Designed miniproteins, single chains, continued (6). Designs and how they scored, part 2

Each design is a single chain, and the fold is of that chain. pLDDT is the mean over its residues in the fold that is shown.

## One batch from the design tools (miniprotein)

Design m20039
Fold by ESMFold2-Fast:
Structure m20039 (fold): chain A 61 residues (1-61)
Amino acid sequence: MLSEEELLETIRKEAERLNMSEEEIEKLVKQYKELLEKGEIDEAERLMLRAYLEAARRLAE
């Protein structure tokens, strides 16, 4: 299983593949870390899924 740092790096790479800007990626990673620190794992996963789906939707335009 990936460490937290490896997980965050994977998130950055996936977001970049979906053509998200560096600013969007940085905000997403920060929000994800905040939710993890609060123990809101389900909400962190929802945040990532929603962000990826919206990025994919923009690519489909």
Scores: mean pLDDT 75

Design m20040
Fold by ESMFold2-Fast:
Structure m20040 (fold): chain A 56 residues (1-56)
Amino acid sequence: GLKELAEDTGVSEEKVREAILEAKKTITDEAQLKLADLILNSPGSIEEILDSIEAK
Protein backbone atom coordinates (compact mmCIF):
# COMPACT_ATOMS: atom_id res chain seq x y z
CA GLY A 1 0.00 0.00 0.00
CA LEU A 2 0.87 3.67 0.30
CA LYS A 3 3.02 3.23 3.43
CA GLU A 4 5.17 0.50 1.86
CA LEU A 5 5.57 2.44 -1.41
CA ALA A 6 6.53 5.60 0.54
CA GLU A 7 9.20 3.65 2.48
CA ASP A 8 10.57 2.08 -0.74
CA THR A 9 10.78 5.45 -2.56
CA GLY A 10 11.87 7.61 0.41
CA VAL A 11 8.86 9.91 -0.08
CA SER A 12 6.03 10.66 2.39
CA GLU A 13 2.72 8.76 2.17
CA GLU A 14 0.90 12.03 1.39
CA LYS A 15 3.20 12.77 -1.58
CA VAL A 16 2.78 9.22 -2.93
CA ARG A 17 -1.02 9.50 -2.52
CA GLU A 18 -1.06 12.84 -4.38
CA ALA A 19 1.10 11.41 -7.19
CA ILE A 20 -1.17 8.37 -7.64
CA LEU A 21 -4.34 10.53 -7.58
CA GLU A 22 -2.82 12.83 -10.22
CA ALA A 23 -1.75 9.82 -12.34
CA LYS A 24 -5.29 8.38 -12.14
CA LYS A 25 -6.56 11.49 -13.99
CA THR A 26 -4.45 10.53 -17.05
CA ILE A 27 -4.80 6.72 -16.91
CA THR A 28 -7.31 5.24 -19.39
CA ASP A 29 -6.48 1.52 -18.80
CA GLU A 30 -9.07 -0.16 -16.52
CA ALA A 31 -6.48 -2.57 -15.04
CA GLN A 32 -4.06 0.27 -14.20
CA LEU A 33 -6.90 2.28 -12.60
CA LYS A 34 -7.87 -0.77 -10.50
CA LEU A 35 -4.25 -1.29 -9.42
CA ALA A 36 -3.91 2.40 -8.45
CA ASP A 37 -7.14 2.19 -6.42
CA LEU A 38 -5.90 -0.96 -4.63
CA ILE A 39 -2.59 0.75 -3.76
CA LEU A 40 -4.51 3.75 -2.36
CA ASN A 41 -7.01 1.67 -0.32
CA SER A 42 -5.07 -1.49 0.67
CA PRO A 43 -2.80 -1.51 3.77
CA GLY A 44 -0.57 -4.32 2.42
CA SER A 45 2.70 -4.22 0.48
CA ILE A 46 2.74 -3.82 -3.32
CA GLU A 47 3.69 -7.51 -3.60
CA GLU A 48 0.65 -8.52 -1.49
CA ILE A 49 -1.65 -6.37 -3.66
CA LEU A 50 -0.27 -7.94 -6.86
CA ASP A 51 -0.61 -11.45 -5.36
CA SER A 52 -4.27 -10.73 -4.47
CA ILE A 53 -4.97 -9.71 -8.10
CA GLU A 54 -3.25 -12.83 -9.52
CA ALA A 55 -4.89 -15.19 -6.98
CA LYS A 56 -8.37 -14.26 -8.26
Scores: mean pLDDT 73

Design m20041
Fold by ESMFold2-Fast:
Structure m20041 (fold): chain A 66 residues (1-66)
Amino acid sequence: MVTITAEGASATGLTAAALILIGDGAEVKVTVGSPDVITARGASPRGAEAAADALRSSGATVTVTG
């Protein structure tokens, strides 16, 4: 299970990250707050990094765990 924590993410950035993880076959839960938290079960390392990169490209500060 991968946990992605993002501060300063846009709605577009969160949507892009969630769609990348869903496309990777992961079960995704997004909790909007400060910070925003995305949990993905079954995500590949490549899928998790692609989602993190989408968030960073939106200007977010991102931490990936798992």
Scores: mean pLDDT 84

Design m20042
Fold by ESMFold2-Fast:
Structure m20042 (fold): chain A 62 residues (1-62)
Amino acid sequence: AFGYYNLGKGLEKQGKLEEAKEYYEKAIELDPNYKEAWENLGKVLDKLGKTEEAAKYYALAK
């Protein structure tokens, strides 16, 4: 989980938003309680223009 989350953060900093999304999704797959991964997945979806999807993941991050 932590490794995939860090890879997602690195990809997001490089502007590789779709790849960052994929790695945040993998982090959540391994640890569904990883709040930071849910939150950052929401942020990436916002940057991709998927605002409704982003709102859903922000709610799940709690």
Scores: mean pLDDT 77

Design m20043
Fold by ESMFold2-Fast:
Structure m20043 (fold): chain A 69 residues (1-69)
Amino acid sequence: SAEAEYEAGLAALAAGDGATAVAHLEKAIALDPNFAKAWLELGKLYKAAGQLDKAAEYEAKAKELDPDL
C-alpha cells in the first residue's frame, strides 16, 4: 500500500539511507498520487540533495494536495 511504502521510506531515512527512502516515497506517490505527506518528504530530500527546483515542485504539490501541511 502507499502507506506501507511511505512508512518504509521514513524507516530508511531514520537509518540514514536517503536513496532507499526516495525509492520507497516514489512508490508511495505512484500508488497514491494524492498522498501529500509523501510529496512533502520527497521535496525535503531533494532540497537536502541540492536539487532545489525539484524540491520546490514536490513541496508545491504537497501544499496543493494538503494546504495544512
Scores: mean pLDDT 86

Design m20044
Fold by ESMFold2-Fast:
Structure m20044 (fold): chain A 55 residues (1-55)
Amino acid sequence: SVKDEIEKLIEEAKKSTDPKEQIELFRKAGELAQKAGDTELLKKINELYKEILDS
């Protein structure tokens, strides 16, 4: 399912040691969440993305 794909992207982003890869993975996850209309996942992805930028 799309939700499973989004969760996989989030997990890969969290495990990545490359900031560029993390940003790309979160971007892809965000696009999928937006397309699926999953507002809760979208919010979670945005929060995680913000934490990386603020670190």
Scores: mean pLDDT 80

Design m20045
Fold by ESMFold2-Fast:
Structure m20045 (fold): chain A 65 residues (1-65)
Amino acid sequence: MRELSEEEIEELAKELGLSVEKVRNMIKALKAMQDWSREQQIQFLQKNAGLSREQAERLLEAVGL
């Protein structure tokens, strides 16, 4: 999993229509879930962050999952 800079987190939050704090919290959660399947990671983001499937996949791509 890739670490994002503060500027990269801000740009990703803007792209996804989310708050910077929400993106940081989701990245922290994904660090604990690196051993989960991609589908389980997507489902977690949809249920806990209210992301669409497309938004969840974009976040995973940005962090190298």
Scores: mean pLDDT 83

Design m20046
Fold by ESMFold2-Fast:
Structure m20046 (fold): chain A 70 residues (1-70)
Amino acid sequence: DAEVAEIARLLQVDPETVRSITDEEMEEAARRVRELGAELSRAGGEEVDIDGKELMEWSKKAAIGRLRAL
């Protein structure tokens, strides 16, 4: 599936991750990204170094959901 391979390349994740992720997991990831983004915005955005890695992981899963929905 060319779509799965392209998403995996864009997000730097394994194609298996793109295929195995469920709609529920993608929706949860999108919600977590929104929650973390709101916290970072409230904190002035530039002092939350530790949350950056977690936000990146959730952002990749949320992006899979957005790209697959297209």
Scores: mean pLDDT 70

Design m20047
Fold by ESMFold2-Fast:
Structure m20047 (fold): chain A 65 residues (1-65)
Amino acid sequence: MDEELIEAARRSVEAAREALEAGDALTALVLAFAAQVDLSLAKNPPEELVREAEEVLRRAREALA
């Protein structure tokens, strides 16, 4: 279960990063938020992945401001 949540979050972070690169900040925001939700449900999420999700979410928010 936790491994599936972590893997789903990893995919969402990668997709969010690609969306930011394509200039789609709204899609990046949605995907980064989904990653954070999955990581919050995991018991021991990797700190590096949590940090990456936070960074992508921050960048998406800044792009939408």
Scores: mean pLDDT 83

Design m20048
Fold by ESMFold2-Fast:
Structure m20048 (fold): chain A 70 residues (1-70)
Amino acid sequence: SEELKELIELFKERIKEMEKYYSKEEVKETLEDQIEILEKEAEENKETNPELAEGYEKLVEFLKKELEKI
C-alpha cells in the first residue's frame, strides 16, 4: 500500500539520520526495540484489523533487513 511505502521511506530517513549522531551499537539497539514494538502491534491487531497487522509484519521484515546491514 502507499501508506506502507511512506512508512518505509520515513524509517530509511530516520535510520540514516541516526547513523550520523549515534554509534552502530545504539542504532542496532533502537531498531531491535522498534521491531519488538511492531511485532506486538501486529499480534494485537491480527483479529481486529488484519490489514494493519500485515502492514506491521512487512515493516518488521524491512527493519530486520536494515538491521542486518549494520
Scores: mean pLDDT 83

Design m20049
Fold by ESMFold2-Fast:
Structure m20049 (fold): chain A 77 residues (1-77)
Amino acid sequence: EEELRKEAEKEIEEAAKIAKELAPEKAEEITAKLREAAEHEVKAKIAAAEGNEEEARKHLLLAQQAVAEAAKLYEEA
């Protein structure tokens, strides 16, 4: 679990830097959505490892939704 969260945090830090360059006025909102997506990805992997496929699928869908919202914020910027 901790390794997955560490990887997610590194990806979020990189994404935040890119968001500041491409969409400075929306960077905080974009970063928040990407962090939300990463959190759901981590929860999905944990649920899958525990054999809870329904919970894993639910979190994957929520992660995809958060990524879509981040993409929309980039288009608005």
Scores: mean pLDDT 80

Design m20050
Fold by ESMFold2-Fast:
Order: C-alpha cells, then sequence, then structure tokens
Structure m20050 (fold): chain A 93 residues (1-93)
C-alpha cells in the first residue's frame, strides 16, 4: 500500500509542476495514451473493488490522470502512465 501511495504522490507532483509550464495541445498519440491509462485504472478499480484502500488510491490516480490531460502536459501524462504500470505490477504480487 505505501508504495502505491508514493507512486500516486509522484503523479500528483508531476501535475502540480505541469501547472507552472506553458500548456501545449496533446498529440493524437499522447491523447490515446491518456485514454489507455484511464481505462487501465478503471479496470484495476473493478478488479480490486473489494479492497477499499486500493480503490481510494486508484480513484485519486484516475483524477490525477484526467487533470494531466486537461493541463495539456505531456510530462505529467508520462509520469501518470509510468505510475499506472508500476501499480499494476505491484498489485499482481
Amino acid sequence: LKKIEELVKKAEKAVEEGKQRPPRPLTSDEAARLVASVLRIVGLIEEYKDNPEVVKLLNKLRDIALEAGRLDSPEALRTVRDAVAEIDKLLKE
């Protein structure tokens, strides 16, 4: 759980840092990767629905991913994508 919390905090920090940079429109590839990350998070929420602590963290990560897309921050999106992949790996342990 602590490792998942740390990954969510890292993604949140990347979004906050993104707010300090000029926005630019996401490319179609970046937008597709955002959609894929959000869908993965939604799938993980359904898979782990009986674990309220995990669901709470995944819901926060989903909101962070959506904010990264809204900010047009490819760096924040990359950090979110990497966090989703690492969390998926940790949950399969």
Scores: mean pLDDT 76

Design m20051
Fold by ESMFold2-Fast:
Structure m20051 (fold): chain A 72 residues (1-72)
Amino acid sequence: SLEEKIEKAAREAVRLHLDEGLSLEEAVERAMKKYGVPEEYREEVLKKAEELIKNVEEKGSDEEGVRRVLAE
């Protein structure tokens, strides 16, 4: 579904931002293209990615914490 694609794009954007050092905006753009999310949903993907980053901070600042949040 579109909702699942938006969620997957948000998780991929967080991975690209934290793991590969891309800006959050560039990471969101790449993730949206990867999962075929229309440009009109960019703001929703960005908001979900920001929420996931907060969850990473709460579960731990190490790579294991990041992997667990992104795998859920």
Scores: mean pLDDT 75

Design m20054
Fold by ESMFold2-Fast:
Structure m20054 (fold): chain A 60 residues (1-60)
Amino acid sequence: SEKEKLKKYLEDTIKRVEERIAWLRERAQSADPQTRAELDKRIAEMEEYLKKLKEKLESL
């Protein structure tokens, strides 16, 4: 069903976003202050996106 396809898509996307956030956090640990500020912004944006994806999944 379309609903099951959407659930799988959201679950797969959530996992990939979580992996990307983890990767960015590792990079941020060894970065200079300017690069770290940029990475922190990207992490924050991705965490907001992750929150929206989880809300969509829970609404199904």
Scores: mean pLDDT 87

Design m20055
Fold by ESMFold2-Fast:
Structure m20055 (fold): chain A 55 residues (1-55)
Amino acid sequence: GKDDEAQEASLEALELIEQGKLTQESIDEILARLEAAGASEEGLKAAREWLLKNQ
């Protein structure tokens, strides 16, 4: 379901951060997946800010 899709996107983000491979393109893709999974505007803003801090 959408919750599973959001969880998978979050897990991929964590793996990219741990590997030091988090790029702007990866951030944009992860945010697009979260938006498609029904994340709120506030949730997307928080996710973007968190991802940028770990880029």
Scores: mean pLDDT 78

Design m20056
Fold by ESMFold2-Fast:
Order: sequence, then C-alpha cells, then structure tokens
Structure m20056 (fold): chain A 58 residues (1-58)
Amino acid sequence: SEALELASQAAKAAEAGDGETAVELAKQAREKGIPEVVLRILQKEMEELGLTEEAAKI
C-alpha cells in the first residue's frame, strides 16, 4: 500500500529527528487513506521523540 509506505517513511524521518519531513509524509499517507490508528501511533511516537509541535500538526 502506498499509504503504508508513506507512513513507514514518516516514522523513519521522525526517528532521524526530521520532524518536518515526518509531518509532510504523514499528511500524504492520510490523503492516500491510511487508517487513523496508524497516524495516532506515529503521533505518539513523535511526541516520545520530543517532536511535540510537529506531532500536533498531524
């Protein structure tokens, strides 16, 4: 799934400290129909990584 691939890339960007890229990829995953639960998991992971402001944009 293109949506799942985008969500996976967003998670990798967040782990690398690139919150801006993570938000952009997460928004693209949402447009491609990723389940909301996956975005909530990504948002929580970003918050735990200290990317709280970026997580709020998802």
Scores: mean pLDDT 86

Design m20057
Fold by ESMFold2-Fast:
Structure m20057 (fold): chain A 105 residues (1-105)
Amino acid sequence: DPAAEAERQRRLELLRQKAREGFALAKEEVKKLYPTQEELDAAIEEILANGKASGDEELGELTARLLRALFNDDEATAYLVQAELLELIGREEAAEVLRELAREA
């Protein structure tokens, strides 16, 4: 179905655009929330501890990796972590788009 394929491609391109824009905005916000490495490290320690306590260790580890990537302007790692998060909720096609963006970063 050409109409369905066109709609799919439009959604994937929108996801690519939003992912790039989101990275730019999110990294600024993370640095604003955690102005120092010490504050970021403390937040990561709390996230990892909360993940372990709630049984969501994988989600906690992915969240910690994402915050660290955003703080360090590591665009490729930020996309890879977001891809893993999308896979956890069954969004395989969106996850592959982010893996492609990571290879381009």
Scores: mean pLDDT 86

Design m20058
Fold by ESMFold2-Fast:
Structure m20058 (fold): chain A 99 residues (1-99)
Amino acid sequence: EVVDIILEDLEKTFNLSPEERERVREWIEKYVKKLKEAGLSDEQIYLILFPAVEAALRQPSEEAREKAAETEIINQIKVLGFLLGRPEEAEKVVEKLKK
């Protein structure tokens, strides 16, 4: 499952407490659901969410973490859309996530 793979890879870099691990898991599950509803594969979801959570966990405050995660999700979706020659589809995915 993509949620477990992301968490395992994050734990290789970050020493998450049990409480932090559960908060991170809940956040990942929320966005995995939204991205699956937008039609993305587990592989594409990993490529978007892993760097987003990694960027968030490097921030010192909860407010900065949430902003970093959201910014990186949008950035990764746009980059993926550009690389696949589908920028219009990437824009639609971003709009679906905002809802």
Scores: mean pLDDT 79

Design m20059
Fold by ESMFold2-Fast:
Order: sequence, then structure tokens, then C-alpha cells
Structure m20059 (fold): chain A 62 residues (1-62)
Amino acid sequence: MKKVAIIRGATGEAKEKALKLAKEQGADEVILLPGGSVEEAKKLARELEKKGYIVLLLDARE
């Protein structure tokens, strides 16, 4: 089973920090949503979980 990190709001330096956190938490794949809404991130997370993935939701600002 693969672990996927969805990173919302990530740009420049914040993106690098969020990518490092995703890797430290064991994410096998990362999806970047620069400027994406919380709703879009949650919708994508639900679709991935439905397919059997473990999903990590990360906000680069928080």
C-alpha cells in the first residue's frame, strides 16, 4: 500500500519544507496543490483513500 502526501498552498521555500516533512512521514508520492482550496485537497484525499492509499494532508502555511 502506498502513502501519498497532498501539500496545499506550497510555493517556493514553503514547498521545500513541506516536501521534507512528507518524506520524513514516509510518503511514497507527493501531490502539490499550489493555491488549491481545502475542499479540493480533501476531495482528492477521499478519492485516493477509496483506491486504497494512505493519505497525508499537509498545509505549507500551517
Scores: mean pLDDT 75

Design m20060
Fold by ESMFold2-Fast:
Structure m20060 (fold): chain A 89 residues (1-89)
Amino acid sequence: PLYKITLTVTFETPEAARAGAAALEAYAKSLPLVKGVEVRVDEAASTATIGLLVEASEEEAKKIAEELEAFARSLPGVLSVEVEVEKVS
């Protein structure tokens, strides 16, 4: 099945959001079972949104989401991380 993992990460500054978005994209592309990665930066909100499509079991998708969340929380200037995992097919 296909799962969509979405992280919304709020940063202290727009510069931190841009740097964090780049780091999140590189990290996400290194994860197993990932079929697609999309990254968006909202500089006005200092927010980066990363979406992953993974072809995996529910347990594998949740594990990937946990790893991505842990990585996001380790980034400089992070204020909050929101995670959503959705089955899309």
Scores: mean pLDDT 87

Design m20061
Fold by ESMFold2-Fast:
Structure m20061 (fold): chain A 80 residues (1-80)
Amino acid sequence: SREELLARVVEAVRAFLKAEGLTDEQIEKVVNAVREAIREHGDDLEATARAIAKKLQEMGFPDDVVARVVRIVAEVFREA
């Protein structure tokens, strides 16, 4: 289900960002951007990935963090 997919994406993204040393506030900003993109674009992985990358870049997150978050989301979508 979409809720199960969203929960799995959020868990994977949180785990990565926590390991990278981001603050709880920074993690919530990233997670909210991911949730928004998934709600807006649904199962369109390409549109969802582009929306996440754009939003995170506009918020000033480093390119390596943005690229890894997008990869995690894409990986979870492909495994669903």
Scores: mean pLDDT 84

Design m20062
Fold by ESMFold2-Fast:
Structure m20062 (fold): chain A 63 residues (1-63)
Amino acid sequence: TEEELRRLVEEALARAEELARASAPHVTREQAFRRLLQRLLQTRMGLPPAEAARLAHEVVAAL
């Protein structure tokens, strides 16, 4: 659902901030966010890898 997607985006943003801070300079916040969102879409929404990657890319492009 759209509400579920919004919740996953919020979770990915919070986790990306933490990961980028812990992994500097090797991972950017944008890279962490994209990877986390793709994984959450696959594990919690059950999307196939290709669809999860596409949707994560679209969300990043919209920001």
Scores: mean pLDDT 76

Design m20063
Fold by ESMFold2-Fast:
Structure m20063 (fold): chain A 71 residues (1-71)
Amino acid sequence: MLKELFEKAIEALEKGDVEEAKRYLEEALRLAQEQRDSASAMGAREALEAVEKGDVESARKTLRGALEYLE
């Protein structure tokens, strides 16, 4: 589920749908916190902060990094 949420967030950002991306990242953050996955929670939080600042490139980079350690 976390991997799927991060993948959907990246896809939304690529489409320019910032609000959709935020929604997926908020869900990912909540799920990661519930599962006590500190690494995924940090990745989701950092990506959300980057998106809120308009830094879509940094958000995508953070999410791709997060996907790497979910495997």
Scores: mean pLDDT 82

Design m20064
Fold by ESMFold2-Fast:
Structure m20064 (fold): chain A 95 residues (1-95)
Amino acid sequence: MEEIWKEAEAVLYTLRGEALVGQGRYEEAIKDFEKALELDPNDALAYVILARAYVGLGEPDKAIEYAQKAIELDPDNETVVKRAKEVIEEAEKLK
């Protein structure tokens, strides 16, 4: 199905974006996550990593917004909730 191909492509953007965050290449990472979320808008983990990229750019308000969205999309996923809360805590320290 077309949706399966889009999900596979979204995963590749998410993986590259996460690697770019690890390299401090936050603006490039954000572009990859925006493309991933365009293909799969319900990927809560992609929102968590996007929020981490905004922390790296010094944009705490956007980081908190995207981390909260990740929790709203997948509140029963302990990994997503834990990582999103960690991002919110880091963003609050920037204020």
Scores: mean pLDDT 81

Design m20065
Fold by ESMFold2-Fast:
Structure m20065 (fold): chain A 57 residues (1-57)
Amino acid sequence: SLEEAERLLTRAGLAHRDDPEGARVALEAGKQDLIEAGVSEEDAERALRRARERAGV
């Protein structure tokens, strides 16, 4: 679900919050995984934005 996707991306962001480049790479990879799993590009981008807000990255 999108909520579960947001939680997973938030966790990835939190793991890398003190490494902005690592956070960017991890979150972008997570977004791509969502798209490959059948999530639309638009919804994956929304999940990414919300995860960044929640993780503070």
Scores: mean pLDDT 77

Design m20066
Fold by ESMFold2-Fast:
Structure m20066 (fold): chain A 75 residues (1-75)
Amino acid sequence: MKEIEELKKKAEEALKAGDYETALEYIEKLIELGAYEEALELGMELMRAIKDEDVPQELVSRLVGLILRAIGGIL
């Protein structure tokens, strides 16, 4: 759990800083470690943060893909 806790903390800090690309990278790492619930929670927070932001479509597509992977891992 230590690595998952550290990645979650880093993702939360990146989200707070508005560093969405870095937050997305840590969410992807959480999925790689099987931390699907944590990844889904952070992915939903990121979706809420960017809803009114002018962000690249590639970032939105990557985030949606990661959310779907997290949901699939939970089942």
Scores: mean pLDDT 81

Design m20067
Fold by ESMFold2-Fast:
Structure m20067 (fold): chain A 71 residues (1-71)
Amino acid sequence: SKEEGIETLRELAKEIKDPEAQEAIEKAIEAAERGDGESLERYGTLALLLIKDPEKQARLAKALNEIGRSL
């Protein structure tokens, strides 16, 4: 669900130490809450590029896909 995807993004924002990646995830959350698919794709893609941990990257990709299907 959209709510589950957004919750995953919030958890990732707390775990990630890179301020730029954290900001990108926070902007993706705001876009998801507004139903703004274009901004979700923009900030989600930026976060995916900035995150180096494969496990966190996979969790982010799954959350973004789940939210995107609900928009």
Scores: mean pLDDT 86

Design m20068
Fold by ESMFold2-Fast:
Order: C-alpha cells, then sequence, then structure tokens
Structure m20068 (fold): chain A 83 residues (1-83)
C-alpha cells in the first residue's frame, strides 16, 4: 500500500513522497529489486535525484526487508477486495 511504502521511506530519511508517487514507485519495485536503477527511479514523476539516491542506498543496505515488503504487495491487493 502507498501508506506503508511512505512510512518505510520516512524511516530511511526520504520525505515528500505523495500517494501518487508512492504508487508509481511500488509498480517499479513490483518486478523485483534487481530491476531497480537510478535511471528508472528518475523516470517516476515526483522522484528527485536526491530521493533516487536515498532509495537505492536503502535497498542496498536493507535488501531483505524491502524485498519482503515487495513480496507482500500482491497479497495486500487481494485483501483489498471491493465491499
Amino acid sequence: MAEEIIELLKKYGIEGVDEFTATALLALLSPGLDSVTKERLLKVPGITEEMANKILEAIEKNKDEIEKFVSRLPELERQRARA
């Protein structure tokens, strides 16, 4: 969810990410962390070069934690079934 990634980014010192930018970032991360590059992050609307550098550093240092979060995305979307 956008809220969960925004909180995770704040934990790593990355602020100013709105729900739209967070959703686009989740779509980028969804195929796997190995596909995440600075060039691809900079193509996400609302992501600055400083944010991209911090995101890459966070992934490098906390790969297991972030990979676990990304693996939960399809499950979280299924739990959000319409009422």
Scores: mean pLDDT 71

Design m20069
Fold by ESMFold2-Fast:
Structure m20069 (fold): chain A 98 residues (1-98)
Amino acid sequence: SREEAAERAREAVLRGDPLRASIAAGMAALAAATLAASGADPERRERALAAAGHAGEAAVAAEKGDLEAAAEGAREAALAGDEETARLIARAAEGGAR
């Protein structure tokens, strides 16, 4: 579910490198937006771009040392996407956190 993916993204920021996790989440969201554009799916593209925005906010918070805001931003990024995009974001955040 999106909610499970969102919690995984949040945990990746809290348990690993929060900046790397947030950047990876944003890159996954942008990749999802690009794929949606190629498939002529404007709604999915809009949601994926919104997810990338939240991941960008998470990265800014991480750079400032605000771990809780970074974790919340990563969670909101996953929730903004559709279920497939949310799973991609969670997986990318977990990989980036390592």
Scores: mean pLDDT 87

Design m20070
Fold by ESMFold2-Fast:
Structure m20070 (fold): chain A 92 residues (1-92)
Amino acid sequence: SEKAVESLSTMLVQLKKDGAKVSLESEGDTLTVEISGLNVSQAIGFALSMIGLGLDGLEVEVKIEGDKVTATIKGLTPEQIEAIKKAVEEAK
């Protein structure tokens, strides 16, 4: 849903503002989000948010490796992926 995409964008922007490094890669309908520099609480919060997106109809896989979290989100449109990338890039 559009609201799930907006929620994801807002969350990624906030994590970047909080000092985390956010990296985005896309292939087709799949967006891979890699975040590093998170504390354990932030990593758990992000992972739970990603699980919530999966319950809202997106295919989401989350991996936590120390202070690094990788989420793979499938089922996004090209326009949704570009909107997420733009939001994160503009959050300098």
Scores: mean pLDDT 78

Design m20071
Fold by ESMFold2-Fast:
Structure m20071 (fold): chain A 80 residues (1-80)
Amino acid sequence: SEIDKEIQELSRKAAQAVLDGNYKEAAEYFLKIGKLYEEKGDYVNAIRAYELASRYAKKAGDNELAEEAQKFADEVREKK
């Protein structure tokens, strides 16, 4: 599906951003990946992506983005 292709492309970009030390960019990619997994109803992978977004946002010193990503993960957990 188009969503699966977008997740795959964003996952490659996120991995490259991590390798390059661009943690804020990596966090933003993982946040987008989490939202796409939510659209698919794949809550397990959505939570994992949001947790990675929070982790890399913290590494970047972006506490606001980290809290936002953690909130999305917690909201998905409340569904199941």
Scores: mean pLDDT 89

Design m20072
Fold by ESMFold2-Fast:
Structure m20072 (fold): chain A 81 residues (1-81)
Amino acid sequence: SLEKQRLLAKAVAHEIAAIGAELEGDYQTAGEHYLRAGKLYYEMGEKDKAIEWYQKAIDYFRKAGNEELAKEAEKLLEEVK
């Protein structure tokens, strides 16, 4: 559907933004974009991709020292597994 194509475009945009933030050393922003990409893939029923992006979000939030957001992302990851 057009709606799923729109969601996919948003997910890909967040993946690209996360990579850009990683290159700048902005781990907090990278984690936020990976988390949003994971949520969009989960909404589309793409469980494997949601798991992958949630795991990246956890890793980057921990690199940023943001344990609260890392725990939030872990909770979302466990809901999908």
Scores: mean pLDDT 89

Design m20073
Fold by ESMFold2-Fast:
Structure m20073 (fold): chain A 59 residues (1-59)
Amino acid sequence: MELYRAVKSVEVDSPAVLSFKEGDILEVLKRYPDGMAVVRNVKTGEVGLVGMDMLEPVP
């Protein structure tokens, strides 16, 4: 399981892009070569697109 932590909060009004809070744990489901990823917020169960630049790996 590939887990990352959000380094900042993001609030967006888009059905394709995930809103999240700083410190949320996101499971990466699919990575794209352009730096985007489909992720799941492990607390809420919501799935959406995020930029990998907004995430840091969880040890």
Scores: mean pLDDT 78

Design m20074
Fold by ESMFold2-Fast:
Structure m20074 (fold): chain A 119 residues (1-119)
Amino acid sequence: SISLVESGGGTFAEGSSVTLSGTASGFPFSDSLWSWWQQKEGEPLRLVASISADGSKTWYDESVKGRATISVDYSKKTAYLNLSNLKKEDTATYYFVAFGVVDGKPRLVFGQGVKVTVV
């Protein structure tokens, strides 16, 4: 009943920008913390950006600070990660991740991941 669907992956030129989209269903979108996590080959999974349920608080990892913007569209139940000035080191699988309460219990839910390749 819970689904997180990512889009916006692909192959991008160095110096360009990408917008990743994560859409949630079966989850209390307005009451949840939304985040994007990065998995590089040979590296641990890393939180790169998060946004609070009300959109009032954002956090960015130092690796993307100044290049990343996270935003939400409550009507579409979609959170966006914009990454500008792409570097080859941004090549990774990006996961849309929700933290919220489902059936009275805290849940951390990962999407399937979207691949970004910078050439």
Scores: mean pLDDT 84

Design m20075
Fold by ESMFold2-Fast:
Structure m20075 (fold): chain A 113 residues (1-113)
Amino acid sequence: ELSELEKKAKEKIEELKELALKTAKLLLETTEDVTKAIGRALRLIGLVLDIELAFEKKDYESAIKAAEELLELAKELLEEYGEKSEELKKALEELIEKAKELIEILKEILSKK
C-alpha cells in the first residue's frame, strides 16, 4: 500500500509542477506590478521544487511543510488576484485543491511508518 501512496504522491507532484508553471505565467500576464508578480511566481516554483526534492529524499515531513506553504501562498494569491482574471482564479483554485490532496497523501504515508 505504501508503494501505491508513493506513486499517487509522485503523480500529484507532477500535476502541481504543471499547474505552478501555468499559474506563474498567468500571474505575470494578469498584474500591472510585474516586479511584485515575479517574486510571487518564483516563490510558487521554488515551493514545488522543495516538495519534489524532499519527496525524492523520502523526507515526507519536509515535503508536507513545503506543500502547506504552497497552499497558503496559493490562497493569498487567490484573494489578491482572483478577481482580476477568471483563468488565473481557476488555476489557483485547482492548485489549492491538488496541494490539499498531496498533503493528505503524504500524511497517510507518514502514518503508516
Scores: mean pLDDT 86

